# Designed miniproteins, single chains, part 14

Each design is a single chain, and the fold is of that chain. pLDDT is the mean over its residues in the fold that is shown.

## One batch from the design tools (miniprotein)

Design m461
Fold by ESMFold2-Fast:
Order: structure tokens, then sequence, then C-alpha cells
Structure m461 (fold): chain A 101 residues (1-101)
């Protein structure tokens, strides 16, 4: 199911983070490594985008500043945008861009 695939996105990100000895927010290199591993496992880009968008919505709702930065960084990599461009966008604008993919 999509929900099981979304959970797998979180698991792979956590796995790559641990292997690289990083803390949140993840570096672009760690995000790209995780995205490659997700692609190898057959997880569609639309599921990865939904995982990041949902994670951003939750992080903003609870005021998790590190989580907001981490999720926006991942979206910048996925959407091919600069961190500055993503920082200027609302969640609604980011969802619109994701839906156009």
Amino acid sequence: SMNEQILEVGRILAEVRKERGEVFPLSEATIREALERLRERGIPEEVVLEAYLHGLEVAEEIGNEVGIEDERRGLAVLLGLSPEEVAAMSIEELRRLAAER
C-alpha cells in the first residue's frame, strides 16, 4: 500500500543517516544516497514526494524546526529547486509543484 511505502521512505532515510553518521537535517549527499536506494527498491518518486510533504505538514503543525528544515531540504533535492526557493514556498505551492511531476 502507499502507506507501507511511505513508512519504507522513513526507514531508508533513517538507515542511510545512521550509516553516514549524520544528524537531522540531512545533508544533500545523504538525501541523494537515500533516494538512489529507494529507486533501487522500486519506490515511486510520487510516494517519496508524498512522504516528504506529509512530514513537512506534521513538522509545521507541531513546531519541529529541525524537522521543517530537513523535510524542505529533501523537497529541494526532489523538485530540483534551491534551498532558498523552497524556503520561500508554502506547503500548498510545494504540493502543486509535486502534482505537476
Scores: mean pLDDT 88

Design m462
Fold by ESMFold2-Fast:
Structure m462 (fold): chain A 70 residues (1-70)
Amino acid sequence: MPTLEEILSLKVGDKVELFYLGKKYKATVVGIEEKEDYTVLTLEVEGLGLFPLSVPKDRLPEGVEIKKIE
């Protein structure tokens, strides 16, 4: 399973697999906005469009799994 550190090390242009609501999607990281306690990743999800994901800096995001693909 992807670790919090793996998710927080993602950068713009990275390809990822997103598991959300029981479905698997392919996505690209198109934006990163750092806040004090969390980071907002904007993902371009194949077939769905833009998906903003808030990632806490101290725990894994709830209800979603994200894995970097090369």
Scores: mean pLDDT 77

Design m463
Fold by ESMFold2-Fast:
Structure m463 (fold): chain A 85 residues (1-85)
Amino acid sequence: SEAARRAEEERLREEVERKMEELRRELEKAGIRFSEEEKENFREGLEELRRMPEEELEREARATMDMTAEAARLYAEGLLEMAEK
């Protein structure tokens, strides 16, 4: 049902948000910062990325967030690990 699907997506989103808290801090320590607009666009695209293959996830993360290769890799790995749970 639509309600069950929304509940599943909501739980995954919460997991992504928790991981993003950790990744955001690590990226900021590496000198990468996100604007408020970039954060909003990022949140909207998160659930789409979870369904992509790892290689495609890395490319989309780079394109969506204008991150460095290392930051994009960390982001993609975080999303993939959550999708596997």
Scores: mean pLDDT 56

Design m464
Fold by ESMFold2-Fast:
Structure m464 (fold): chain A 78 residues (1-78)
Amino acid sequence: MQTMINVLKNTPVEEIKKLDKNGDKKITSGDLVDLVKRRLGVPLPDSEISQFKDFLTSEEGNKLLREITGEDYEVVPG
């Protein structure tokens, strides 16, 4: 968990914003997981992915995304 959160915090804001391809400021939990997987370059267990998706769609996960981007982005299930 903490490793994936640290990867997001160290991701350039521009890379995160690219996940919002339609400009609605909504990013799916799946898109964020795929970004973290690409940056880590190692396979993640399904159980860890599920826990991370649940975190991302929580109030804390949404707060983290807003802190990182400086904008009113929302994490939606996907």
Scores: mean pLDDT 81

Design m465
Fold by ESMFold2-Fast:
Structure m465 (fold): chain A 57 residues (1-57)
Amino acid sequence: SMAARRERQREVVARALEIGRALGVPREQTVKFAARELGISQETARELAEEVERERA
């Protein structure tokens, strides 16, 4: 389903953000990496990152 696909994408983005933060990688570079890894636009990856950060706040 589309909902399950989006949830899996959020989990990948969340993991990438956690690893990037631990390694001192700038957020924007982590977002670009996640976009490439998932085969989605950088804009969509930024939206997913915002959703993850909002839910984890």
Scores: mean pLDDT 83

Design m466
Fold by ESMFold2-Fast:
Structure m466 (fold): chain A 60 residues (1-60)
Amino acid sequence: SLEERLIEIAKEEGLPDDLARRIAQGVLDYKRAFPDVSDEELEEFARAAAKATVNDLKAR
């Protein structure tokens, strides 16, 4: 499913399961508001959001 792919992407970028699920949920909420966005664009959003979160965590 799309949700499972978004979770996997966030985990690949270094997020733990709970944060990965939060990223996936946020991206799915965005899709509900903007249904014309492609799944590929949503996957890019998830990856970018996960990278930003990992960078924030590394910065302390």
Scores: mean pLDDT 83

Design m467
Fold by ESMFold2-Fast:
Structure m467 (fold): chain A 62 residues (1-62)
Amino acid sequence: MVEEEIERAAEELRRLLEPLVGPERAQEAADFFRRVAMELVEAGAPLDEALRAATDAVGDWL
């Protein structure tokens, strides 16, 4: 359930970024997002907080 929501958010992020940074970098951003969000959820963060933090991390990385 939680993993599915993270995967959906990562896919949406990839689609949003693809026209801006190209397909390879968009995929890298989505992979990075998924890893950060999963690490935070595994550490006990609420899903909403994990998704926001992962989005911020991707923005800083790009």
Scores: mean pLDDT 83

Design m468
Fold by ESMFold2-Fast:
Structure m468 (fold): chain A 98 residues (1-98)
Amino acid sequence: MSKQKALEELEKAIEYVEKALEAVRKGDFDTAREYMKKAIEEAQKAAALSDNLEAQRHLVEAIRYLKKAIEDPENAIEYLEKALEHMRRALEIVKKEL
């Protein structure tokens, strides 16, 4: 039950990061920041719902990179891509445990 909810929240977090990346690439940092904040919220929910320590570590790193992207807009694309990589690794771990 918690694993399925973790998967759903993690998929939402990934979707928000992808939308943030698209917004940054279009030069719309205000929209990107909104999506980054939503991604952080969903990633925090996913981390709280996951019992897998490796998945939790990847989600903590993803949240750290999302916060860096908000604080350092000039490097936002690099940080968002790193956040997305960590989230996708967490997703693979969670899916294998279902």
Scores: mean pLDDT 86

Design m469
Fold by ESMFold2-Fast:
Structure m469 (fold): chain A 66 residues (1-66)
Amino acid sequence: AKEALVEALTAILVELGLSEEEARRIAEATIYDGANLGDLLRAAGMSDEQIARAEAAAVRAVIEIS
C-alpha cells in the first residue's frame, strides 16, 4: 500500500538527518505525486552521497513492502 511506502521512506529520510515534517513531505510528494526523490532531497540540502544512500534504501523498502 502507498501508506506503507510513505511511512518507510519517511523513516529512512529521518535516519539520514531530515526532520520528520520534511521527511514526510518529501515521501508523500515522491509516492503520491511521482516527484523525483533525488531532486527533492537536493533542494532540501542533502549531499549527493546522502541522496544515493536514500535512493538505495527506498528501493529496498519497496521490495520489502511490495
Scores: mean pLDDT 80

Design m470
Fold by ESMFold2-Fast:
Structure m470 (fold): chain A 88 residues (1-88)
Amino acid sequence: MKDVLEGVSLDILSVAYDIEGRKDLAKKLRIKSLKLYSDYSSTQEGTEKTSELYKQSAEALEKGDFDKSNELSKKGIELENQIVQEKK
């Protein structure tokens, strides 16, 4: 939970810095956020696929592939939300 909140905060800060033109700092914060999401997903049973999606998203961003990174992170978030809603 705490690590997920830190990931969300870093993601929001990354967007703010990107808008301000600080692209290098924005990229670093986004990569850190994605790695935190991947780490959190890896601690939950049945979320190995979401962990892998966040990891691949971070790797794509490190290579400068923003479109692929965005697509993979979106898929990871959607799958994570589905798993959370199905937990009783």
Scores: mean pLDDT 72

Design m471
Fold by ESMFold2-Fast:
Structure m471 (fold): chain A 81 residues (1-81)
Amino acid sequence: SEERERRREMVEALRRVLATEPAARARMDAAGASEEDRERFERLVEELRELLRLIEEEGAPMEEIEEWARRRAEELGLELA
């Protein structure tokens, strides 16, 4: 199933991104990131973890996942083309 393959690829991509979290935090610390930047990063990490949970634990369909991601991107002030 194409949906199963897309789901697997998305899980792998999300896991790779989340695996870089400690390195990203270390870089922000070294760069003297503002509290606002740190809060945005924390929100992004939490949203990515929730997205991973929806895919892996709840088995939500890709259409629902994509709609959820769009809404969260809007809430975080990110523009999706």
Scores: mean pLDDT 73

Design m472
Fold by ESMFold2-Fast:
Structure m472 (fold): chain A 76 residues (1-76)
Amino acid sequence: SLSPEQQQKQQLLQQIQQLVQQAIEAAKKKDYKTYQQTLEQIRQLLKQMGFSDEEVDSIISELTKEIEEIAKEAEA
C-alpha cells in the first residue's frame, strides 16, 4: 500500500533508528568519536530523505539533546 518513495523513506527511517541506538551506546561509553561519526551518518540520511540543511540542523540539535539526557540517566 505504500508508494515506492514512501518505502524508501521507511527504509531510511529504519537505518536512522539503528544509528540513533548506536549513538546512544557510544554516548554511554563516552566514545565521542564514534558518537560524532554516527551523528554525521544520521545527518546524511536525513538529507537523503529530502530534509533541508536547516531542518537537518534542527533535528540533529534536538536528537543530540535527547541522546545526552538518555546517556546521563543511564549513568545515574
Scores: mean pLDDT 83

Design m473
Fold by ESMFold2-Fast:
Structure m473 (fold): chain A 89 residues (1-89)
Amino acid sequence: SEILKQLEESIKDGAQPIVDNLKETEEAMEEFREILEALEENMIAEGMDEKTVKELIAKLARLLAKVAKEKGLEKLAEFFEKLAKEYEK
């Protein structure tokens, strides 16, 4: 989807300030999980294909993991990599 590709690019571009200002806490990681789950639910509710949505969320999680690594947030990066694998099944 063009919209999800643009969202992915926007999150990649904006994720560095968000990740830079967030602590690697279990609370922060659960908040990110809830955000991605809400995003998935909203995209499915808008009539997007479930498989495509899961693939896009996985790709987004891998992108966030890369940004977290670049910022030295190792635990947050590992969390996003784990989430990506869960969505990829």
Scores: mean pLDDT 72

Design m474
Fold by ESMFold2-Fast:
Structure m474 (fold): chain A 62 residues (1-62)
Amino acid sequence: SPEEQLRLEIEILEGVKAVLEAVTNVVLSKTTDPAEAQRLREWAEEQVRKIDKEIAELEKKA
C-alpha cells in the first residue's frame, strides 16, 4: 500500500540518519583541531537537517 511504502521509506531515512550521526562521532573523536571539528559538526548537522526535511515531507503524505 502507499502508506506502507511511505512508512518503510521513513524507516530507511531514520536509519541513514543514525548511521551518519554514529560515523560523524567516530570521525570527530579522531579530530584534534577544534575549528575542523566545528566545521565537520556543522556539515553533519546540515545533512541531518536535509534528511529530517525529507522525512517531514513523507509524513505529510501519510
Scores: mean pLDDT 86

Design m475
Fold by ESMFold2-Fast:
Structure m475 (fold): chain A 85 residues (1-85)
Amino acid sequence: SISIEEAIKKLEEYRKQLEKETDPKKMADIVLEAYKLAMDALPEEIPRYIGRALRVIGLELDGSLTKEKALEIIDEIIAELKEAQ
């Protein structure tokens, strides 16, 4: 299992990738990878993170996933992991 510290570091790298991305499908893929990483670091949160990840898929399919929403989501995940330290 990944440590919370290592997960935060990788999530900050995903956030930098997300800032440069313009394709909503690729933005969704980055956010989904962020959730997979968060679920490995915080297994107790898996059911909640699965629900939130499914919503991201729905937003991408509906054409509603903006960069602002994707960045908000990854920032929320980072904040949750920092609080868990």
Scores: mean pLDDT 88

Design m476
Fold by ESMFold2-Fast:
Structure m476 (fold): chain A 69 residues (1-69)
Amino acid sequence: ALERLAEALRSGSSPEEIVEALEEAAKAGHTLEEAWKASPGTKAVASFASLLGASEEIRKRVEEAIKAL
């Protein structure tokens, strides 16, 4: 869960993949701090920027997953 999230953010995966990784981390009971402690690096910033350009549905799912973390 955490490793998948960190890798998805680091590798610049698709918005769908990043959302799924975030939802998995939240469902596994991981905290937002734990997710970021895995250090996704500068590519994480670019990946989140791509999420902001994604559909409203994906953006809402990201926000809800982060709140659940």
Scores: mean pLDDT 65

Design m477
Fold by ESMFold2-Fast:
Parts: sequence; structure tokens; C-alpha cells
Structure m477 (fold): chain A 94 residues (1-94)
Amino acid sequence: SMREEAEKRFEELYKKLTPEQRAVFEELVRRYGLTPLQREIVARLLLEGQVDRARALAESLHHSSRPVSDETLREILRALEELARHGERPRPPD
């Protein structure tokens, strides 16, 4: 299922986190009650060292009066993965 796939990807990301990043992740999950797909996004931001963005995103998702759909969250994840793969290294101008 989509949920089981998201949980599996999250477990892989969680194992890559430092102990300090895991502590932040556990705090955010307990505080904001993140869904499996939201956990995957937050874990990825923490892995990239974007702790403040991870906290801001988790809080925004919790305070949203309308839940963001799993499909929208998957599109966000895909965009983050594409940026990581195709991130242009700045080149000096000719």
C-alpha cells in the first residue's frame, strides 16, 4: 500500500539520521502527530541539515485547518528529490 511504502522509505531515512537529528524528529512526531508521508518529508529535511525548515513545516502541517493530501505531499517529496538530483552547482560566468 502507499502508506506501507511511505513507512518503509521513512525507516530508511530515519536510519540515516544522526542521533541529534533523530531526537528532533521524535520531538516533532510526538508534538505534531505527523502522518507517515509527513514524517518522510520532515526526516529528509533533517537529513539535509534543514532543522529550522523541518520544525516550521511540521508546525504548519499541524496548524493547517485543512489537511494536505497525501498526493500533494508526494509531489512535494518528488520535487525535493528532483532538486537534490538536478541541483546545478553554481558556475562562474564566462
Scores: mean pLDDT 70

Design m478
Fold by ESMFold2-Fast:
Structure m478 (fold): chain A 55 residues (1-55)
Amino acid sequence: GAHRGALMLRGARLAQSLGKKEITVAEAEKIGREAGLSPREGVDAAIAAGLTVLE
């Protein structure tokens, strides 16, 4: 796997672009998929972006 750091930054930027303080796990997993990350890494990226991820 190449570019993991770049993909995590992409996921974080996508999460920030939503303009929300809170998102669902399903939304975070979707962001992960759009960034080329796993669903779990999408959640991690949203948290790294400063968002609260809800059930």
Scores: mean pLDDT 77

Design m479
Fold by ESMFold2-Fast:
Structure m479 (fold): chain A 69 residues (1-69)
Amino acid sequence: METLERALAQARESGDSEAYLTLQAIRSTQGDLRAAARALGISEEELLRRVRELDERFGTDLAALLRRR
């Protein structure tokens, strides 16, 4: 929870709209990988790739918060 909120704040502060939308989808779906990917209109694999890129940029481990169903 705190990690996700910090990442959202960082994305908002840096003006990264794509990062913000990605993180918002994860938050609104409570980490449901499939539901978040559908909300964004992308594949589950593409969402995982984006999350890993965000983890590298922000020094977080958001990928660990995603639920595989």
Scores: mean pLDDT 78

Design m480
Fold by ESMFold2-Fast:
Structure m480 (fold): chain A 92 residues (1-92)
Amino acid sequence: MMKTSLEAAKELVEEAIEAARAGDLERAIFLAAEAASLATMSLYLSGEKEKAKEIAKLLEKAIAAARAGDAEEAIRYLEEAKEYIEELIEEL
């Protein structure tokens, strides 16, 4: 079910936040990319193209901040992505 995939994506985002807080930005980038892939594919297959676009945008911003070495901004975007995923799960 789409809800199960979104729950898994949420867990990956939570791990990415913890990695970024620990200063492991490479791990945060990897986990955020995995979360983006899982969430966007699940939403796209369910016909939720606009929601897929929004989550991809938030996670891409987090990855860009992490690549720039800005852990604080990366964490902010990861937290926004987590909140958005939580809202999507509640709507299901």
Scores: mean pLDDT 85

Design m481
Fold by ESMFold2-Fast:
Structure m481 (fold): chain A 105 residues (1-105)
Amino acid sequence: MSLEELVAALEALRERVKAVIREGVENNASADEIVLRVAAELAAFRNAVAPHLSPEQQAELDRFVMRVYETVQEAAENNASVEEAEKRLDEVLEETIERLREIAA
């Protein structure tokens, strides 16, 4: 998998996670249900993508997955707005892309 393909896949995952959060909130889902659905999306993504990555890229993917999970869990625990959760997810993705570019250099 190329760096460009990985970045595009991570951007698509971010949009899916945002959609899960928005749909969950709109449908009055519990915080636990939203976190569980996000965890399922992250696990499915990791299992699909990890076999195509170098060990260094796999480590960055694992860091990204962990940070997305923590961000969603913390937002749920602190009753953060959807907008605040989305902003934090954007920051996590940007940091991950910068780290992946460093590995690819």
Scores: mean pLDDT 86

Design m482
Fold by ESMFold2-Fast:
Structure m482 (fold): chain A 96 residues (1-96)
Amino acid sequence: GTVTATSAPVYARNGEIATATATVQVSQKDVQLTATITVENADGEPVKRTFTQQLPTVTVSGPATVTATASALIDDLRYPPETRFKVTATLTATQL
């Protein structure tokens, strides 16, 4: 099975590093973690970028809470330096 959790939004401007943390409950051994970072224009422009970060496989024994932190440098030359971006991390735990 697959369990997914999404972080609270973090806001960053061009040239800043955004760090988002997501937590998921898992009950299986040998789960593969994948963090997907979604970067959207915070000013309401419907432009977004998505990055997927594969994390190492985590072994858990019984029910456990797994926390993952994902960071992204916001460096988009298409936008002025003052542009704010909404950064969200989605953590997916997949049973192997």
Scores: mean pLDDT 68

Design m483
Fold by ESMFold2-Fast:
Structure m483 (fold): chain A 57 residues (1-57)
Amino acid sequence: MGGKRAAWGRANPTLFLGAERVRNGTPQAEVAKALGISPQTVSNAYRTMVEQGLLEP
């Protein structure tokens, strides 16, 4: 809780916001378009955050 998630958000603000939007039901393609990154990058960020317990699937 808290510190690790906040540190990840500070180091990777675009990826953190993208992963949260995917978790909240926004499609990867829409998140990628909104943030100007690839859908693969969004997918990798979401998976990493879920695997590290920073986001619930």
Scores: mean pLDDT 72

Design m484
Fold by ESMFold2-Fast:
Formats: C-alpha cells, structure tokens, sequence
Structure m484 (fold): chain A 58 residues (1-58)
C-alpha cells in the first residue's frame, strides 16, 4: 500500500496516537517540523519527535 494508506491503517489498528497520526499526515504533505508544530499547537522539537515516533511504528 501507499505510505498514506499504511499511516491510516496503523492509526485504525491503534498503533499510532492521535498526535503521531496528525504530525505524520502533515509530514507526508511536505510540511516542515516548524509548520507541523504551528498547526498542532506544539513546539518544532515535539513535532519532530512525533514524526520520528510515527515513522518508527510504520
């Protein structure tokens, strides 16, 4: 499956938190960690951690 379909399946299977799913969805759209942080109301550093955690679970 595509990377986006893998992400959606992982979230439905309970393997990703809502924050990890949200951050990685924005990452797949080409958003920077700073832009993801602004969108989710978190720091750039926390956005980077969420993207990495989601990537490691896929």
Amino acid sequence: SSRLEELKRAFRDGRLSTREYGAYSLHLQGKSNEEIGKTLGISKEEASRLVKRAEEKL
Scores: mean pLDDT 85

Design m485
Fold by ESMFold2-Fast:
Structure m485 (fold): chain A 72 residues (1-72)
Amino acid sequence: ELTTTPAYADEAGGTVLTITGSGFSKDAKVTAGGVPMEVLSASETEIVARTPAGAPAGFITVNGKAVGYVKP
């Protein structure tokens, strides 16, 4: 149901992700490797967020659901 483009980001940060789905709130929580991402825009169907520099390798999650990953 949730999709992410791109499906992964590198650890250097600055990767802009477009997460598409439904039922998102403007307060949706997005994390990369457990670190909060910078949310650039949020709507009920789409979230655009940027990965932080130095994010650890791990899952990218939206409201606790994995949608992608940070690669080492």
Scores: mean pLDDT 73

Design m486
Fold by ESMFold2-Fast:
Structure m486 (fold): chain A 99 residues (1-99)
Amino acid sequence: MSRDELELEVLASLAVMTAYTGKVVAENDPSASKELKELVKKAADLITEIARKAVESGNRELVEKVLELARKLMDYVANRDIEGVKKVIEEAEKLLKEL
């Protein structure tokens, strides 16, 4: 494994862990609606799939984009922003279609 390949795996792992943290935060938030929890789970699953494919293809730009989506997801979860989470899903689905 090259240093560049290791960096991609680390960034992808950070994206997955950030998305999973957002899911755990939403699940444990008594003020979060069932809809928000279900949408956050879907977003986290999509981010995980994109991160996996980005590492498999060696695509640094895609890893950076999915890490940005994971960070946006965490911000929207913190604000209970359902429309923001829907936008993360929309962007993630678009990225998957371009693969």
Scores: mean pLDDT 86

Design m487
Fold by ESMFold2-Fast:
Structure m487 (fold): chain A 90 residues (1-90)
Amino acid sequence: SEEEEKIAQLEADVNGVLNSSEIQTLDKETQEALKKLKEGIEYYRQGKYEEALKKAEEALELAKKSKPVNHALQAAALWLKEVIKEKLKE
C-alpha cells in the first residue's frame, strides 16, 4: 500500500542517518529522537500499536528539544503518530 511504502521510506531514511557518520554531528536529543522513531516503526511492523504510539510520542518530544530545531524530524514523528492512531481506531 501507499502507507506501507511511506513507512518503508521513513525506516530507510532513519536507518541511513543512524548508520552514517552524520549521526555523530547531531545533538543528543536528535540522536535519541531518531532511535525512538526507529523503535516506533519496529513496534508498528509487529502490530504493537500502543507501544509504537509511545515511541512516536517520545521521538516527538525529543525532536522538539533538538538544537537546532529539526522540523523534518518533528513532521516525521507527527506523521507516524497519525498513522498509528488510525490503526488504533479500528
Scores: mean pLDDT 85

Design m488
Fold by ESMFold2-Fast:
Formats: sequence, C-alpha cells, structure tokens
Structure m488 (fold): chain A 103 residues (1-103)
Amino acid sequence: MANGGEAEGRGTVTVSGDTADVRLEARGRAAVVGKTAHVSVRGEVTASDGSVLPLAAGLTIDVETGAASGRIRVGDFEGPARGEARVEGDEVEIRAEARLKRR
C-alpha cells in the first residue's frame, strides 16, 4: 500500500503507578520506502489482572538492521518504543517493548 502499513498487535502490560511496561508482537504489512519501513499497529494488550487495554503504535523500521522505533499508546499510557522487526517484501513481524507514562 502506498499510504502506510497496518499491523495487528497483541501483548502484555504491567502497570506500576504512573508507569506501564509493555511487550507486544505485531504482524501485518509495512510501507517500505528505500531502507525504511513504516507501520501503524493497532490491537489490544492484556494486563496482569486480566483487563484488556487498547493498543496503538506508530513504528519506523530500518529494513537492513531490523531495528524498530516509534511510539506506543496503551489506554492512558504513552511513550517511546523500541524493538526488532523482520520485513519480507511488504510483510512485517514486530517485537517491541516500551516503558510508558500515564498522560
């Protein structure tokens, strides 16, 4: 797709006061431009108490190294994300983590 990539994310979140530690996995399509891929992630993460929170992320991937970086939102928590991705053609698999702060 010319206008961006979309991936579905799943993961876990551990909330500690005004911070949240998130680990996610996402699969879908990336928009590849040169050596950079862009992907919007949406989905849900499960907290340790069994509650489900909405997930949204925007990630930029270095296609040569597999390094992924960007931002993640989980419910009221937001912050910078880092991870690793595998891009094959326009298909992408991502593993990312973030330490988020409550808005």
Scores: mean pLDDT 82

Design m489
Fold by ESMFold2-Fast:
Structure m489 (fold): chain A 77 residues (1-77)
Amino acid sequence: MKQPIPIDELTPEEQAIYDEILELLRKHGKISLDEAIKRLQEKYGISPETAKRIIKKLEERGVIKYDEKTGELSLAE
């Protein structure tokens, strides 16, 4: 959480994680935030906080949506 990262630009690591999330959403339509975090931890060894940060960046880009009521991620439109 201590590193300033540009909102408009993803690092190569964040880009790989982005592609993984898109693949999961494309295959399943919706996934829980917890399921996404678990898969990212297993594949990339990142913390839940780092995963949530990347997910927030994708939401800010309008690529994904997070539903707080259900805890699910989906593709934006």
Scores: mean pLDDT 73

Design m490
Fold by ESMFold2-Fast:
Structure m490 (fold): chain A 66 residues (1-66)
Amino acid sequence: MQTFGDRLRALMERAGLTVEELAERAGISPEYVRDLIEGKRTPTAGEIVRIAEALGVPVEALAQPL
């Protein structure tokens, strides 16, 4: 089943972004992005929004709709 981390990896691959490029665009550390991909950390709502904007996708592609 697709987790947040699985969806994040798929969207990054589709966008052609590295962990480092996504981290720079979203204003978070590369280590934090890796932890999110591996499910070691839970993103905040604000981080989900920033990551979605950095990837050019709607928030619903990363998170469940509110």
Scores: mean pLDDT 77

Design m491
Fold by ESMFold2-Fast:
Structure m491 (fold): chain A 92 residues (1-92)
Amino acid sequence: SAVEKALEIMEKQWEAIEAALTKRISDPAERRKQLLEILDMQIDLLKNSTDENLLARLEELGIKVNSQAELEEIRKAQLDFLEEKKAELEAG
């Protein structure tokens, strides 16, 4: 589904960010702080993006959205993913 594809891409992008920061920042506390800042920025961007801007970004990634309802499902799924990653970092 478009939701599954959007989440798969977001997961791969997040893994790449974590890998890059792990290589660059050896201090776990500083690395966690920077990962949290990136998550907060992405959450804010997603919450504040218009449907038009979100759709355009998804189309650029090769994700075809077939309805307004599906676009809303993708936004919610992406937001839930980012919030879960934030909770994991705050717990560890």
Scores: mean pLDDT 87

Design m492
Fold by ESMFold2-Fast:
Structure m492 (fold): chain A 61 residues (1-61)
Amino acid sequence: SEEQKRAVQEALEEAEPKVAEMEKQIAQAKTQEEKVQLAQEKVDYTNEVLDAALEANRAKL
C-alpha cells in the first residue's frame, strides 16, 4: 500500500544518518573480523528498522 511504502521510506530516511555512522565504523575497523561483525550489526539494524516500520503499518486498522 502507499502507506506501507511511505512508512518504509520514512524509516529508512531516519535510519540513514546512523547507517552512515556505522559505515564509518566499519571503514575504521582494523581487523577483517571486526569489519564483518560491524557489517552484520548494520544489516541487523537495517532489518529491524524495516520490520518495525512494516509492523507499525500493519497495526494501523
Scores: mean pLDDT 80

Design m493
Fold by ESMFold2-Fast:
Structure m493 (fold): chain A 70 residues (1-70)
Amino acid sequence: SAVQQLQKARTVKPDDILRKVADKYLDQSTQRTGVVPSDKDRKVAIDTFILLMKGQGDKAMKYQAAVIKK
C-alpha cells in the first residue's frame, strides 16, 4: 500500500518506491479527471512528489509552480 511504501522510504532507497507511489496517484487522477498532463508535466509532478517526501519542500513547490502556472 501507499502508506507502507512511504514508511519504507524512511529506511531504504526512497526514489524507486516514491516514483511508484507518484505514478499510481497520477494515473488515477488523470483517468478520473480527464486531464492529461504532458510528459514534461508528469515528470515534474513525480519529481516534485519525491522531493516533498524527502523533505525538500522548497524544491517541490518550485516544480509545482512551474507546472501549474504554465
Scores: mean pLDDT 65

Design m494
Fold by ESMFold2-Fast:
Structure m494 (fold): chain A 75 residues (1-75)
Amino acid sequence: MPSPLEQAKLMFRLMALVVELELALRTNAPKEEIERLVEEAEEVMREVKSTNSKDPAVLKLLERAEELIREARER
């Protein structure tokens, strides 16, 4: 079980990347920049998943990240 502080830090890192990827997609950023953000998000997602958290907020954040990654890859 990760400490609440460690879990919060991971969530904040992933949330920041999700926001940045959303902005990149809305502003029609270059494909290479979007692909880099996707790779960074997937790495942080792996760290979050390794905590084995069942927190609904964590699961919702992971689901949102996966949705954005799918949208980016469909371009």
Scores: mean pLDDT 79

Design m495
Fold by ESMFold2-Fast:
Structure m495 (fold): chain A 119 residues (1-119)
Amino acid sequence: APSPEERIEAGIKRILEVVREMLRELRAAIEAGASREELIGIIRRHRARIEALLAELFAAFPGDPRVLTTAHAVNEILMRLSEALDASREEALRLLEENEELLDKVAAGEYPRPEPPKF
């Protein structure tokens, strides 16, 4: 049977794979001249999958800092993608590249989790 560490790592890897699929699909859609509504549909579909996978990990490993860090990173990526919806094609592609770089840092364990407020 897989260890708790292996189960957490596999779950995080699966979430990051869904985020990468979303970024890939968004890039192809933007390059094809997709509408804002089509881009929203892509984000909404992948967000639902990501939220389901995060819910499973939170239920299995409540309060685990690795799961919390992954949730923070994913939420930052999703927030940044909202800026791409109203951008020019060139700016939207640049924002996607920045989000792909952020995802690579998360996958490498190099994403700094924001500290909780001290007061």
Scores: mean pLDDT 83

Design m496
Fold by ESMFold2-Fast:
Structure m496 (fold): chain A 62 residues (1-62)
Amino acid sequence: MLDEAIERLRGAVEGFLALHPDASLAEIEQALNELRDRLVREEGADPQVLSQAQQIVIQELR
């Protein structure tokens, strides 16, 4: 579901920034793209739902 995807991607951003506090927005977007592709490939996640969740999370960072 969209809400679950948003929470998962937010958690991924928080974890990434905890390890890489000086990460740029571009580096965060790349990490989210890699995570999204993995979730679609390995867990059968809906790519449309993940795309919407990523857009929301990236918008929150701007």
Scores: mean pLDDT 80

